Designed miniproteins, single chains. Designs and how they scored, part 85

Each design is a single chain, and the fold is of that chain. pLDDT is the mean over its residues in the fold that is shown.

## One batch from the design tools (miniprotein)

Design m2955
Fold by ESMFold2-Fast:
Structure m2955 (fold): chain A 77 residues (1-77)
Amino acid sequence: METVLVPEFESPYDFGSGTGEYRVTDDNELLGLRLSGKASDSTSTVQFSLESGGGVYRASEKRVTDTETTEGSFSRS
């Protein structure tokens, strides 16, 4: 088992960035994953997070515009 830093990544939106880390077993199975980031454009701001651990995966996203806010979530165990 070891902890590996996820290289900095860019979101598909301008000025987007993210960081994270994950832990894997000797068989490259995920023990834990945490990713977070933020992206913005002229019409929206998107914040995202993804967490996984112990066989549980959670993801969330919040998108905000001048006229609406959209939130999404996903979980799996």
Scores: mean pLDDT 43

Design m2956
Fold by ESMFold2-Fast:
Structure m2956 (fold): chain A 55 residues (1-55)
Amino acid sequence: GAAAEAARREAAVDQQIADMNADSTLPPVTDEQRESIRKVAALVDDSRAAARAAG
């Protein structure tokens, strides 16, 4: 369901941010970057849903 998909997306975003923050060669992820990552993840989910519906 939509709730499970949203939870999966949140978990994936959190893991990506954790991986980036674990890399000491990269600057820490800002709140603005977190919001951007979440928005991009939502767009990717929408694109995948559209692709599945089309084929």
Scores: mean pLDDT 78

Design m2957
Fold by ESMFold2-Fast:
Structure m2957 (fold): chain A 74 residues (1-74)
Amino acid sequence: MVVRERVELEAPTVEEGKELAERLRRIAIERNRVEPEVSSTVRVTVRDEVSGRTYTFLVEVGSDGTVTVRELEE
């Protein structure tokens, strides 16, 4: 059975957001090794005060074990 977990976090800078996304990706990979049927999704939103832009990072672990980290500019 496929179970999905979603976590949403915010960071003050793009660099911190990327670091946080990478840490969460590692945790998601470890969880998938224990329970291959579990899918994890983490969303990190960062508002860069210097550029005034918002960046969104998505960390997803699919039911097939594929791990994806995506950076979106909004």
Scores: mean pLDDT 58

Design m2958
Fold by ESMFold2-Fast:
Structure m2958 (fold): chain A 108 residues (1-108)
Amino acid sequence: AGVVASPKQRAFIKERDVEKAKKIAETLSDEELVQVIEILGDAVSIPETGPSAVSRAKVAAEALLSLKRPEAIEAIKKMVERIKSSPTPQDKSVIDLVKWLEELIKKL
């Protein structure tokens, strides 16, 4: 069965404001948050979508890490390792995103 993003998950992915993203994330289950993180990680890893996905991933990660939900934190850690292990050459914006995420995780 394919995973289809819910309307709330799509709203979260599209949100550009951290405080609004936090409010949307509070309405999502841990499973829905993990799925959103996986979707964003896939988008960041694709060269054609990477740069636009980086800005959305920054908003999403800042919101999720501030909520300190363990399942979301673990999913972000797995996303970072997957991006770092990618055989595809990464744009500077993606490399900078990974470094920024690692620093945010260290502050938890």
Scores: mean pLDDT 78

Design m2959
Fold by ESMFold2-Fast:
Structure m2959 (fold): chain A 86 residues (1-86)
Amino acid sequence: SAIQQVIDMLNSYGAPDIAAQIASILAQIAAARAAGTLTAQDHADFRQQIYQLIQQARDQVGMSIAQQQQILDIMSPYFTVPPAAV
């Protein structure tokens, strides 16, 4: 999955703690969605936390701007309203 790709990339860049934190946030999003409790505000808060963690990974392991952008591009569909399934 795209989520697993991001986790694998962060692990390969030397940021396993950040990979684990992102995985935890994504699990929280999935749980809240399943419970029907995920609000637009919760979604925005989780997105901000993930962006902050990606910035922290860049600072800690010296990820390039291109590597940071690649992760953000992979993650972007998880922060937009999915199109109606067809």
Scores: mean pLDDT 75

Design m2960
Fold by ESMFold2-Fast:
Structure m2960 (fold): chain A 95 residues (1-95)
Amino acid sequence: DEKKENYEKALEELKKALEHLDEALSLPKEDIDKIAEHLKLADEHIAKAREYAKGLDEESKEKIEKAIEGLEGRKEVLINYYITVENISLEELYK
């Protein structure tokens, strides 16, 4: 079942994105280059999840998109934390 396989692959990519966000949060602010790399890798895994979702039925695709929205929201909170609490610039996080 190709659709089931693609759905499972999309979920695994989202899990990898979440793991990278969790790793970024665990790092000290002095490791800004590593934090930036984990944020970049999270974005790459989200993009792969969207690619797997393209061939899915509407309901499954909507579930994956809602999961992506949740991860993007978590990423936004994390970035805002670095900017407002740790005084790290957006440019340092997104280069």
Scores: mean pLDDT 82

Design m2961
Fold by ESMFold2-Fast:
Parts: sequence; structure tokens; C-alpha cells
Structure m2961 (fold): chain A 63 residues (1-63)
Amino acid sequence: SAEEKKEELIEEYKPKFEAAATDAAAVAQLVEEARKEAERLGLSQEQIDEILSELDKTVQEAQ
């Protein structure tokens, strides 16, 4: 399901975003990578925005 794909993508990218949290260029690259991956999985723009929001929260909490 779309919800399962969303959760799996978040869990996969969370540690990557945590590791890159203080490097704005690395975070920007990971955002683009995660967006493209979500698009390949057939997720809607709304679902992609939700994924990126959760990953952004991870960056903010890691700082």
C-alpha cells in the first residue's frame, strides 16, 4: 500500500538525514534523492510532501 511505502521510505532515509543534519548541501541532495524515490514508488505529491516533512523534522531534532 501507499502508506506502507511511505513508512518504509521514511525509515530508510531517517538515518541518512540524521548523519547529514549539519550539512545543508548534503541535506538538499538527500531531499532530491528521497523525492525521486517516492515518485518512482508511485506516491502522490501530498504523500511525498508528508515524507519530506517527517525527514525535515528528523534534521531539526538532530541539530
Scores: mean pLDDT 82

Design m2962
Fold by ESMFold2-Fast:
Structure m2962 (fold): chain A 71 residues (1-71)
Amino acid sequence: SDAEMRELWELARKGDEAAKEKLVQILLDRVQAKSGGKLTPEQIARVEETLRDQLENAIANDQDVVESFRG
């Protein structure tokens, strides 16, 4: 949910690694849902890495990650 993502985003921005990883998993679940479960384990791993990199970049640039990943 957006509320859970905002809470995790605020914690991740403050340096909570567990909150960052939980947010990565929520975003990964959304990507998998949009793909209809068609991703291979190797594709899932690459998406997870990309999402983690995007979150770290958003934190570094003080961006609203929840708005960035809406859709």
Scores: mean pLDDT 76

Design m2963
Fold by ESMFold2-Fast:
Structure m2963 (fold): chain A 65 residues (1-65)
Amino acid sequence: DVVLEAALNLLLIEASFQGVKGTVEEIDGKKVVTLEASTEEQLRAAEEIAESIRKLTGWETRLVR
């Protein structure tokens, strides 16, 4: 879905702007978005972005420090 991909890309750009690295992987046929955050501020931003991704796509999200 082009619209979902565009919206996801926008969220990943927002993540990058806040210093959070986002990667999309397929594990056992399921899409997983991993967000890497190093500081408490970045972790908070990553949690908000993860929630937005889950609401938009229904995919699993993971936070890594």
Scores: mean pLDDT 80

Design m2964
Fold by ESMFold2-Fast:
Structure m2964 (fold): chain A 77 residues (1-77)
Amino acid sequence: SLREEVEKVLRSYGVSEDKARAIARRVEEIVQRLTPDRAVSVSTILTFEELRKLGFSPEKAAQAAAEVRDLVRRYLS
């Protein structure tokens, strides 16, 4: 599922299980509620901001957010 793939990506970047699950659930909710283009944009921004709050560098947060963006795009295709 999208949620499991997002959680797996975030954990590969060193995000804790609880926080990765929380972000993945919010990405899933966004995808269910918004149009495809908005879902991609909002999920990308959310992932970046949440990782920045967790102390990740802008570079690392952007890399993880880009992978989540690509997963969301693939899921909505």
Scores: mean pLDDT 90

Design m2965
Fold by ESMFold2-Fast:
Structure m2965 (fold): chain A 93 residues (1-93)
Amino acid sequence: SLAIEYGEKIVTEIMKLIDKLDKEKQEKVREWLNEIGEKVQKIIQAIANKKLEEAVKLLSELSGEEEPDVSKLTQEEIVERLIEILKKKIEEL
C-alpha cells in the first residue's frame, strides 16, 4: 500500500539522521518519536488515502506553521514536507 511505501521512505530518511547522532541524543529522539508516532501515522494514512486537506492540517499542527494551499500539493510533496519537519524537530532536540 502507499501508506507502507511512504512510511518506509520516512523511516529510511529519519534513520539516516539518527545514525549520525550520539547515544544520548538517539534516546531523546526515540522518546520524541514515540510521543508523536500516532500523529505521524495519521498523516501518512491521510496522504495515502488522498485526504490531503486532513494531511496538511495535521502537518501544520506538527510544524506549528501555516502550510500551503492543498490544491498545489502532490502526495509526494506532502511526504517530503513531513520528512523536512521531522528532521528539523530532531535537530532542535
Scores: mean pLDDT 83

Design m2966
Fold by ESMFold2-Fast:
Structure m2966 (fold): chain A 66 residues (1-66)
Amino acid sequence: LKAQLEEADERGRIVLRAMQLLRDNPEATTKQIAEALGISPTTLTRTIRAETGLSVGELRALLLKA
C-alpha cells in the first residue's frame, strides 16, 4: 500500500514538472525534458500517457493552446 501510494505521488510529480518545463521552453525535446528530470525518455513518455492519456507532443500542443 505505501509503496504504491509513493509511486503514484512520484508519477504525479513527474507530470507536473514536465508540464512546467514544457511551459518554460515549448521547443524542448522529450529527451531534454527527461534528462532535466533525471529519467529516460521512455519512462517520461509512459508516465505522461499513464497519468494524462496524452503523448508528450499532444500535451505540448494542449499547453500551447491554453
Scores: mean pLDDT 75

Design m2967
Fold by ESMFold2-Fast:
Structure m2967 (fold): chain A 96 residues (1-96)
Amino acid sequence: SSRVEELIERGERLAKRLDELIKRLDKLYKETGDKELVKKSILLLMHRIALEGEIYVLEKAGEKLSDEQIARIERTLEAEEEWLKEVEKEAEEAEK
């Protein structure tokens, strides 16, 4: 597979994690009434929309992207993965 195909797959896995976390925060909000969870869900939705944009660029223009553009998207996905790990940890702690 191409490097672009690998990044699309990586982005799709990240999108699934975001979708799952949004569902977890919605459930926790319904149980607790904690409005801070609504703010976190909005932030996750914004990240999810931005990620769809990056995947769209890879799918529609991947063959035309420079090595620098591909590397930028890869760094963006890496930063998102690290950030999401922290948010998932916060959700796990809040569910206790």
Scores: mean pLDDT 86

Design m2968
Fold by ESMFold2-Fast:
Structure m2968 (fold): chain A 79 residues (1-79)
Amino acid sequence: MLELMESEEALEKLIESLGIDLSEPLEVQLKKIEEVEKKILEALSKATSESEIRGAQFSLEQLEILKKHLLEEEKKKLA
């Protein structure tokens, strides 16, 4: 039971923990997320326990939600 995936506050904390500067170009922000995704995928390929696999999958889902959020915020600036 982890509802953090839908929380804007959780996304803001994730942005800070990844060292993403929202004043940087979107391309730079997305590259930082992709680098973290690569590390998680590498950890997932080595995971042997169900808890490790679930944790990695949850983190990947959070990063996907974060990427979608950043893209939607960028689109709003075009209004």
Scores: mean pLDDT 74

Design m2969
Fold by ESMFold2-Fast:
Structure m2969 (fold): chain A 55 residues (1-55)
Amino acid sequence: MEEAKKEIEKILEEMNQEVRNIMADKSLSYWEKMEKIAKVAEDAEKRVQEIRKKL
């Protein structure tokens, strides 16, 4: 149980870091940032759901 929580926390931390990197990237347009953030969030959600299904 604790292992699953740590894995979920790691996924969310990685997601937050990627979002920050995307938001800080001045070479990307607003739309490109939103598309990249949406993909990062979707990937994180799928990974979290996969872990939760094992609980």
Scores: mean pLDDT 80

Design m2970
Fold by ESMFold2-Fast:
Structure m2970 (fold): chain A 81 residues (1-81)
Amino acid sequence: SMEEVKKKVEEIVKETKERLEEVKKESIANNWSLDEFEKKVLSVVHEAMERLDSIEGITEELRKEAVEEIAKYAKELIEEY
């Protein structure tokens, strides 16, 4: 159902944001450069996009909204690093 699709999208967005925060903590703890941090952040974002694309019945609107939310969050993390 569309409700189940929306829940899966919301779960991926939530888990991706949590993963991005963990990447930031790990990067600070290991003294990673901005370039290393950005590369890892982009890898996590790419993985999230693949997870979204694996959802049966996902609409273009739901995918776009989720990608834009994740991208905005990632951009803010990179700019604050």
Scores: mean pLDDT 88

Design m2971
Fold by ESMFold2-Fast:
Parts: sequence; C-alpha cells; structure tokens
Structure m2971 (fold): chain A 115 residues (1-115)
Amino acid sequence: KLEELNKKAQEIYDKFEAEHREVARQRALEAGLPQEVVDSLSVYGMLAAADAYREVRRAFEGRWAEAGPEIQKALEYLKSPVKVLQKIGEDIMRGAGVGAELARREYLAELEKKQ
C-alpha cells in the first residue's frame, strides 16, 4: 500500500519537477537569486529560496519575518509517511535556508560598502 503510493507519488513529482522547473527558475531569478544558486535547487527549493530571500530582505526593518506559508507546508510534509512529500519538505527547508543566507550576505556587503 504505502510502497505503491510512494512509487506513484515519485512519478508525479518527477513530472512536476520537469514541467515547472522553468517557471520556478524564472521566479527565483526575478526575486534576485544568482543563477548558480537557482540551478542547484529543486522546483520547491527555488520557490522557498525566493520567498525566504524576500522575507530576510524585509528584516532590514529591524525584525525577522515570520515563517511563510511554504515553511508551514514543509513542516507538514516532513511529518508525512509519503517519502516524496518528506523530500519536498526537505527541499523547501533547504531552499529557504539558502535564500535567507544569501539575503544576509548581500545586506552585510552593502553595509561594508557604505563604510
């Protein structure tokens, strides 16, 4: 039962990844992420990275952004017995971490350049 579900879910995931990669890539690049970073991420990772990058840039206001809807989804997926959903949750969390770190580095570089 669960093994068959995992196989079918993986096939759907692979098709989704192939069909939506260009749209997710365009969104991540438009958000300001470098091509090298974008090309290293899955579709879900790209979307999470773009969102986290924007949220951390808002932290220039002196406060951290709260966890967005994608992070909440990732937490739910990580609890799933379906392996592909667990993998999607992991990809979202990894992408969010990458996006947040990049935004912090850019902010620090801007501060150093200003001095």
Scores: mean pLDDT 73

Design m2972
Fold by ESMFold2-Fast:
Structure m2972 (fold): chain A 87 residues (1-87)
Amino acid sequence: SALEQLLEEALKGVLELLKQGKEEEAIRSFEDVLQTILTLFGSLVPAEEAERLLRAFLEKLKELAPDKPEVIEHIEKLVEEMVEKLR
């Protein structure tokens, strides 16, 4: 799906920024992706599908960047806030 592709590219972008030590930019990049999801997908994708894909993103981030717990915690909070907005 288009949302799944967007989140896959978002994960790659976040990981690249984290690799460069740009933790604040990584978080802001993800915030921009969430804004895009609300604007383009909020009425086009079932809320349950969007929630599942966002939680899958978070779990992959935890697996691929376990050395960045503060960034993971911030992104987890953003995911939970987005899930509430989609309900």
Scores: mean pLDDT 82

Design m2973
Fold by ESMFold2-Fast:
Structure m2973 (fold): chain A 69 residues (1-69)
Amino acid sequence: MSRILRAVYEAMRELGVSKEQITETLNLLYKIGQEKGYITKEDIKEAAIKAGLSPELAEKVAERAEELV
């Protein structure tokens, strides 16, 4: 797993995100990473929102993941 995807996984686990939402967020980010070659903080936030997280929780995930990279 890439360092960024691992950081997002750990951030979501710490914040109590469901396994289903974690899996969906990581699948979306993996696809983005394959298509673009990189993942931004904004990509993390948008993927989390698409996976069903609130905008507030998605922001916290993106911020915490950035700290863990």
Scores: mean pLDDT 85

Design m2974
Fold by ESMFold2-Fast:
Structure m2974 (fold): chain A 90 residues (1-90)
Amino acid sequence: MKQQIELAVEILEVTVRLVREALAAGDEAMAQRVIRAGIDSLKLMMPQLPVEAQKLIEELIAALEAHADDPERQRRLLEEAVRKLRELLE
């Protein structure tokens, strides 16, 4: 169970890093592609997560899709999700 949450955190942290790099380069289209890939990875992992983590990821995906035109907002949402998932590992 902890290993699945740790993997979700790793996917989110990699996504955040790649989004920051794309935005620093002025490549919003790349940031959007990276976020889409991250969402797809999280959806594949979802059935293996405990219920509390599943709910957090479902809420995150809905928020990311609601803000698809704002990669900076999406980056902040991803960073918040990392913090919340790490709290579940405590």
Scores: mean pLDDT 84

Design m2975
Fold by ESMFold2-Fast:
Structure m2975 (fold): chain A 112 residues (1-112)
Amino acid sequence: MEELYEKLREIFEKNKDKLKGMTPEEFAAYVLAFREVLKEEYPEASKILTDEEFLKLVEHFINSDKSFEEFAREVAREILLKLGYTGSQEEIDERARRLVEKAREKAKELLK
């Protein structure tokens, strides 16, 4: 956990222009909170979302023009689909939205 946080902070420090007004520490907390919420709601996601795979997703994000919310929703949708969730697109999008909301609240706790 601490090693992953340090790697995330280093990646974001190198890419401050992509953080859209957030500090590297704040952005690392949001990204870690999102991963933790995914693992809590979908424990089987741990097999898909290894530290290496998660870092690759983060590096993909820093090379995009997407907001954290857009990034998190896309990752959540991809994970839900890989886990075999066969609901409608609207149901998948709603689940992704709820995961992002939980991640935001959890990130606020980590930054206290």
Scores: mean pLDDT 74

Design m2976
Fold by ESMFold2-Fast:
Structure m2976 (fold): chain A 95 residues (1-95)
Amino acid sequence: MPEVTEDMLDQFGQRLDSARARAEALLAKAPTPEQKAQAQQLIDEIDELKAELEELKKQHDLSQEEKAKRLIEIAKRGDAVIERILALEAELAAL
């Protein structure tokens, strides 16, 4: 398991910022209320992940194992959100 560094947390934060911008673009482009609701849910989930990542950065008393476990869970959820963004982007591109 890789050592959790501040640079890794910052890079992950940048990935979430990029994902949020993509979800905002999907919200603007989505033609149906259902797709707009899906895009809004993706934005909300990203905002939750960003809050958890910020909290993890403030936890200076956590062991490397605990930091890594929390980062893995945040990354897992982030990857799932990115997959859903890709799926919605593909759906909208097919229209």
Scores: mean pLDDT 82

Design m2977
Fold by ESMFold2-Fast:
Structure m2977 (fold): chain A 68 residues (1-68)
Amino acid sequence: SAIDEKVENIMKALKELADQLRADGYSDELIIEILRSLTKWILSTIKDEEEKKKLEERVKEFIEEIAK
C-alpha cells in the first residue's frame, strides 16, 4: 500500500542515518536519543493515523534492536 511504501522510505532513511552516525563514532545510546527526537518531530507532521501508528511501531522495534 502507499502507506507501507511511505513508512518503508522513512525507515530506510533512519537506518542509513543510524549507520552513518555509528561509522562516525557515535555511541548507540546517543544514536537512540537522536532517533527518538527525530521520530517525535516526524510523527508530529503525519496526519494519517494508520501511517503514524505503523511508523511509531517500526521505529520502536528498530530502537530495541540497537539497544540489544
Scores: mean pLDDT 88

Design m2978
Fold by ESMFold2-Fast:
Order: structure tokens, then C-alpha cells, then sequence
Structure m2978 (fold): chain A 65 residues (1-65)
């Protein structure tokens, strides 16, 4: 099982939990993510959760919007 595939699935699960749109991927130890929702607070919470997952996995967050 690919480490990147597992991370992508977890990030998608977090985005779904907060009801936000997620675009992007984890490749080569770096992540680029775009989160989209009309509620700024919900986007912020999803972003914080994604950031925490990536940090614990040792992946660099290259972009988060």
C-alpha cells in the first residue's frame, strides 16, 4: 500500500467530515491542497485538521488555500 494513497484517503475523509470541497494530492513528500466552502470557519477547521495529519506523517504542506 502506498503511503501517499493512505494519506490522500485520510485527507478526503477529513474534508468530507467538515463538508468542504477538497482538491489536490500528496506527491513526493509534499502536499498541495485547496479547500472550498462558503463558510470560512469550516474551511479553517478542515485546514487545521489536514495540517495536523500532514505534520504527524512528516509531509511538507507546500500549499493550502
Amino acid sequence: VSFEAGLNLRLIAVANEYGVGLKGSVTGGEAELTLEHPDEERKKKAAEAARKILAEAGVKLAKLE
Scores: mean pLDDT 75

Design m2979
Fold by ESMFold2-Fast:
Structure m2979 (fold): chain A 94 residues (1-94)
Amino acid sequence: SMEERHLLLQLILGEAARLAAIEQRPIRDELSALLREIAASGGALEALEAALARLEELDPELYARAKERAEELMKLDLEQQNELIEKEAEEVLA
């Protein structure tokens, strides 16, 4: 869905900023500028897409790692939801 896409892009950017800070990457200042631009846009989808395209051009390795981590975080949310459904089913059937 469009909401899932918007969330994924936000998670990619967040993970990129986190990894850049931890690893003390040179791109950290540029990422801070991109985050300010997104905040000024109110988190618009078009602004997120533009910022991530720029990140991929500037540091494709960081982008790839951030995207992988963001996709893992989205999968964990789905796994947590599935675990809750299974536990509720066991309680109703017990």
Scores: mean pLDDT 76

Design m2980
Fold by ESMFold2-Fast:
Parts: C-alpha cells; sequence; structure tokens
Structure m2980 (fold): chain A 102 residues (1-102)
C-alpha cells in the first residue's frame, strides 16, 4: 500500500508539473531518487545517482526501495524531500500528496 501510494504521488506530481508547462530537471530527479534510497537506508550522493555508468544499478535499487517502502519510510521521504526541492516542485509535491490522501 505505501509502495502504491508513493508511485501515485510521484505520478501526480509529474502530471501537475507537466500541466503547468514545467518538467523536473536532471538534478531535481536525482534528488528525488536519492531521497527514496535514503528512506530505504542507502546513503548515496546526487553525483552517484547522476553517474551514467551506474544508471541501471541505481534504477534497480530505486525500484526495490519503492517496492519495499513502509508508511514510516514514506513519511520520512516526503518530509526530507520538501527541504531539498525548489518552491515550485515542493508545491507540486504538496498538491500531489493532498489529492492522493483525500
Amino acid sequence: EASEKLKKILQKMYEILNKEGRSLTTDELATIMRSILRSAGKDVTVEEVLDGNKRDEIMEEVEEAIKSINEEQLEKFLEDLKKELPKHVQEALEKAVKEIEK
């Protein structure tokens, strides 16, 4: 359930940004992936997430973290992520969370 909730929040956030004529930058996307990995107990840097040679490995780890995430880890992820994203991305995230939790 927490895994499905996270996927819906991320999808909704992306839809909100696209509707507003915006997209996530590579650095913003890497920040989101890093925060997912951190919620699963993996400490990685944004630079490591952006390493093209590690793309498949990082994507597999992100997918596994999303599948195994519990409610406590999801709450931590959302709280930590808000501190690291630009205002317009934070607003899209907050709108996504509100719509999924209604």
Scores: mean pLDDT 79

Design m2981
Fold by ESMFold2-Fast:
Structure m2981 (fold): chain A 89 residues (1-89)
Amino acid sequence: SELEKRIQALKEIAEAIVNGDVDKAREILLKMGLTEEQAKEVLSLLGEAINAYYFGDEEKAREYARKIGEILGVDPETVLKIIKEALEK
């Protein structure tokens, strides 16, 4: 499904950001059909969410995940799970 493709892309984006490859994350977002402005916003929000989760601020991580989910059409809980899994690798 299109949702499954978006979820898989988000997993690859989160892993790229955790590994410091922001350029790869941006290219994936653009291939998903996002504008340059939307891609920049999602990258900023993902960086903030990953940072918040890594330092134990789950409440802030959840708020950023909600905003990401609104842009990408993915449930906040799914976004949070992807961030957690990317950090556990």
Scores: mean pLDDT 85

Design m2982
Fold by ESMFold2-Fast:
Structure m2982 (fold): chain A 57 residues (1-57)
Amino acid sequence: SDELIQQSREHLQLAGEHVRLGRQALEQGDLKTYSEHFKKGVEHSQKSQELLRQAQE
């Protein structure tokens, strides 16, 4: 499904944004904000992979 592929790409982009924001927080010593962005990035990455798997079924 083209919709599932698009949703997968959107989640991958969000994962990348959370990695970027998490690095900025870590550089400023904000470990709590870093942890939240790391968690969100992993969730979006996992969702992206699941959507890609569904698109090939």
Scores: mean pLDDT 87

Design m2983
Fold by ESMFold2-Fast:
Structure m2983 (fold): chain A 79 residues (1-79)
Amino acid sequence: MTDEELAEKALALIEAALPLLEALAAAETDPARRAYLAEVLALAREALERLKATEDPKERVRIAEEMLARIEALGKRLA
């Protein structure tokens, strides 16, 4: 898979995941998990803006990897 194909797939996955994350956040009753989902949503929106602003495929891959790592780190803090 090329860096360009990987970046495009990452963008599509984030776009598809946003409505699901918003629905999960709206349904969540635990305040700590709601805060976590809000941070994940903020990171996903930031990732979309950065990916759309960048035309370098390698930079898009780095942005996607950075955001996934930040989301994973948030999840570990709530474990």
Scores: mean pLDDT 74

Design m2984
Fold by ESMFold2-Fast:
Structure m2984 (fold): chain A 104 residues (1-104)
Amino acid sequence: SMRRQLEREAAASMTATAITLIGVEIDTKDPKEYEEVVRRALRAAFDAVPPESAEAGREAYEKALKEGKSPIYSLVVALQAIYETGGPEEALRASRAALDAVVE
């Protein structure tokens, strides 16, 4: 239905906002802490979604790193894989959990 489509689009927009805020928060950290902060964000994101979505995110993260992408960019790719597997609501939960982990 149109209403369900609008709800999905709203969740996708909120996910994009959370990803942007994650990038901003990481930018406030000491560069030597970036890998630890990204690892913490990934753990929180994967814990917030079902195992199937977490596995898709983990595979996407590892693939991006093997292709020479930065840990931060690879985190975004992992969140996109969660979106593609579990949909916007799971991606929003994962992105919010990752943001909360980065802020601390």
Scores: mean pLDDT 77

Design m2985
Fold by ESMFold2-Fast:
Structure m2985 (fold): chain A 68 residues (1-68)
Amino acid sequence: MENATLLFSVEPESDDPEKMIETLKKKAEELGVKIKDIFVTERNGYLIAIAVGEKDGKEVIILGIKKK
């Protein structure tokens, strides 16, 4: 399996999935990450937003976790 590196974890101010996605997109742009995929999942009352992208030829992940 290809190893993705966790580049950054952010605490979103909102528990809205759409706003969480916007937060990850802004962080990716700030960090120079080209997003390949972005999704949000919910588990046990937590919203988890995951952006998978590329930086300097390496696969990287940006996470946002927020209690709903």
Scores: mean pLDDT 76

Design m2986
Fold by ESMFold2-Fast:
Structure m2986 (fold): chain A 77 residues (1-77)
Amino acid sequence: EEARREELLALARKAIEEAIAAGEVTEEDLRAGVDFYLERHPELRPAVEAQPSIEEQAALIAAVVALEMERKKAAAE
């Protein structure tokens, strides 16, 4: 699972970088999304805020959400 989290984090970083480069997403959009998620999952705040940039914070959240969705799908049987 930890290796999968690392893979998802790398994919999320690339997707965010490409979206910013394409002008589809701004730093302000990423910050709003991070804040929105952390209000619902405050337990993740220390780990997310430890990231060096807003792009890295958003990527970590995206990776955690993707991994949680995979786990919920497995547990829903």
Scores: mean pLDDT 76

Design m2987
Fold by ESMFold2-Fast:
Structure m2987 (fold): chain A 67 residues (1-67)
Amino acid sequence: KVIEEAKKLLPKVREVYRALLERHPDATPEQRLAAIKAIRDALKKNPNMSLEELLEVAEATIRALEA
């Protein structure tokens, strides 16, 4: 059902974000917000992305924001 599929997406975003914080505890608030947005946008385009793929997207976003 569409409703059950939508509910699955939120736990996946949360899990990727927790893993990101463990690997990058010193990430700035701006980097964290950008990473959350990137994870959400990636899942909207491809809801079947793995946690590892989503983590790579989030990490690439943080690296792009390095000054």
Scores: mean pLDDT 73

Design m2988
Fold by ESMFold2-Fast:
Structure m2988 (fold): chain A 85 residues (1-85)
Amino acid sequence: TTLTVTVETKTEELQKQAQKVAAEMAERYGYVAVHTSGKTMTIEMAGPLSVDKAREVAEELRKEFEAIGAKVLSVEIGPDLSFLE
């Protein structure tokens, strides 16, 4: 399962805090890729996560980002096709 979370980080400080949250999630749940484009940060998590676990992780990320003042723009859960090969 692939989890993609897009977050609006209005300041460089919020962007740094969001990167720290992503790093902590990588330690807890495995591989996480982080991409930044202007004021937007995209966090992609791929691996052997169930859909239910991906939803739980998405909820944790939302709460963590809201706690630092960042706005969650979108959450997408899809199949991890790389796992099938």
Scores: mean pLDDT 71

Design m2989
Fold by ESMFold2-Fast:
Structure m2989 (fold): chain A 93 residues (1-93)
Amino acid sequence: MLKEELLEAGKEAARLLRELKKEVEKLLAQNPNASEEEIYEALSELVKKLEEALKRLYELAKKLGLTGKEVRELLAKAAEEEGDYETAEIFRR
């Protein structure tokens, strides 16, 4: 089912977002005075991967006629299934 593909795409996006958060925390632990520009530059490849995952997710959502809110709810549920309740709450905003 196309919904299963959307859920898997959502899980991948949630995993990448969680990894990005961990890398930001790690970078700030090593350099507490790092600017937003320095963080973005250091993590640019991970950001690109997240953008590609989100693009795929939204393309699948369009095929299903889902709204942005419905996509965010699927991402939130995917994050919860992985035990990442903090990221899930961010998506439900």
Scores: mean pLDDT 76

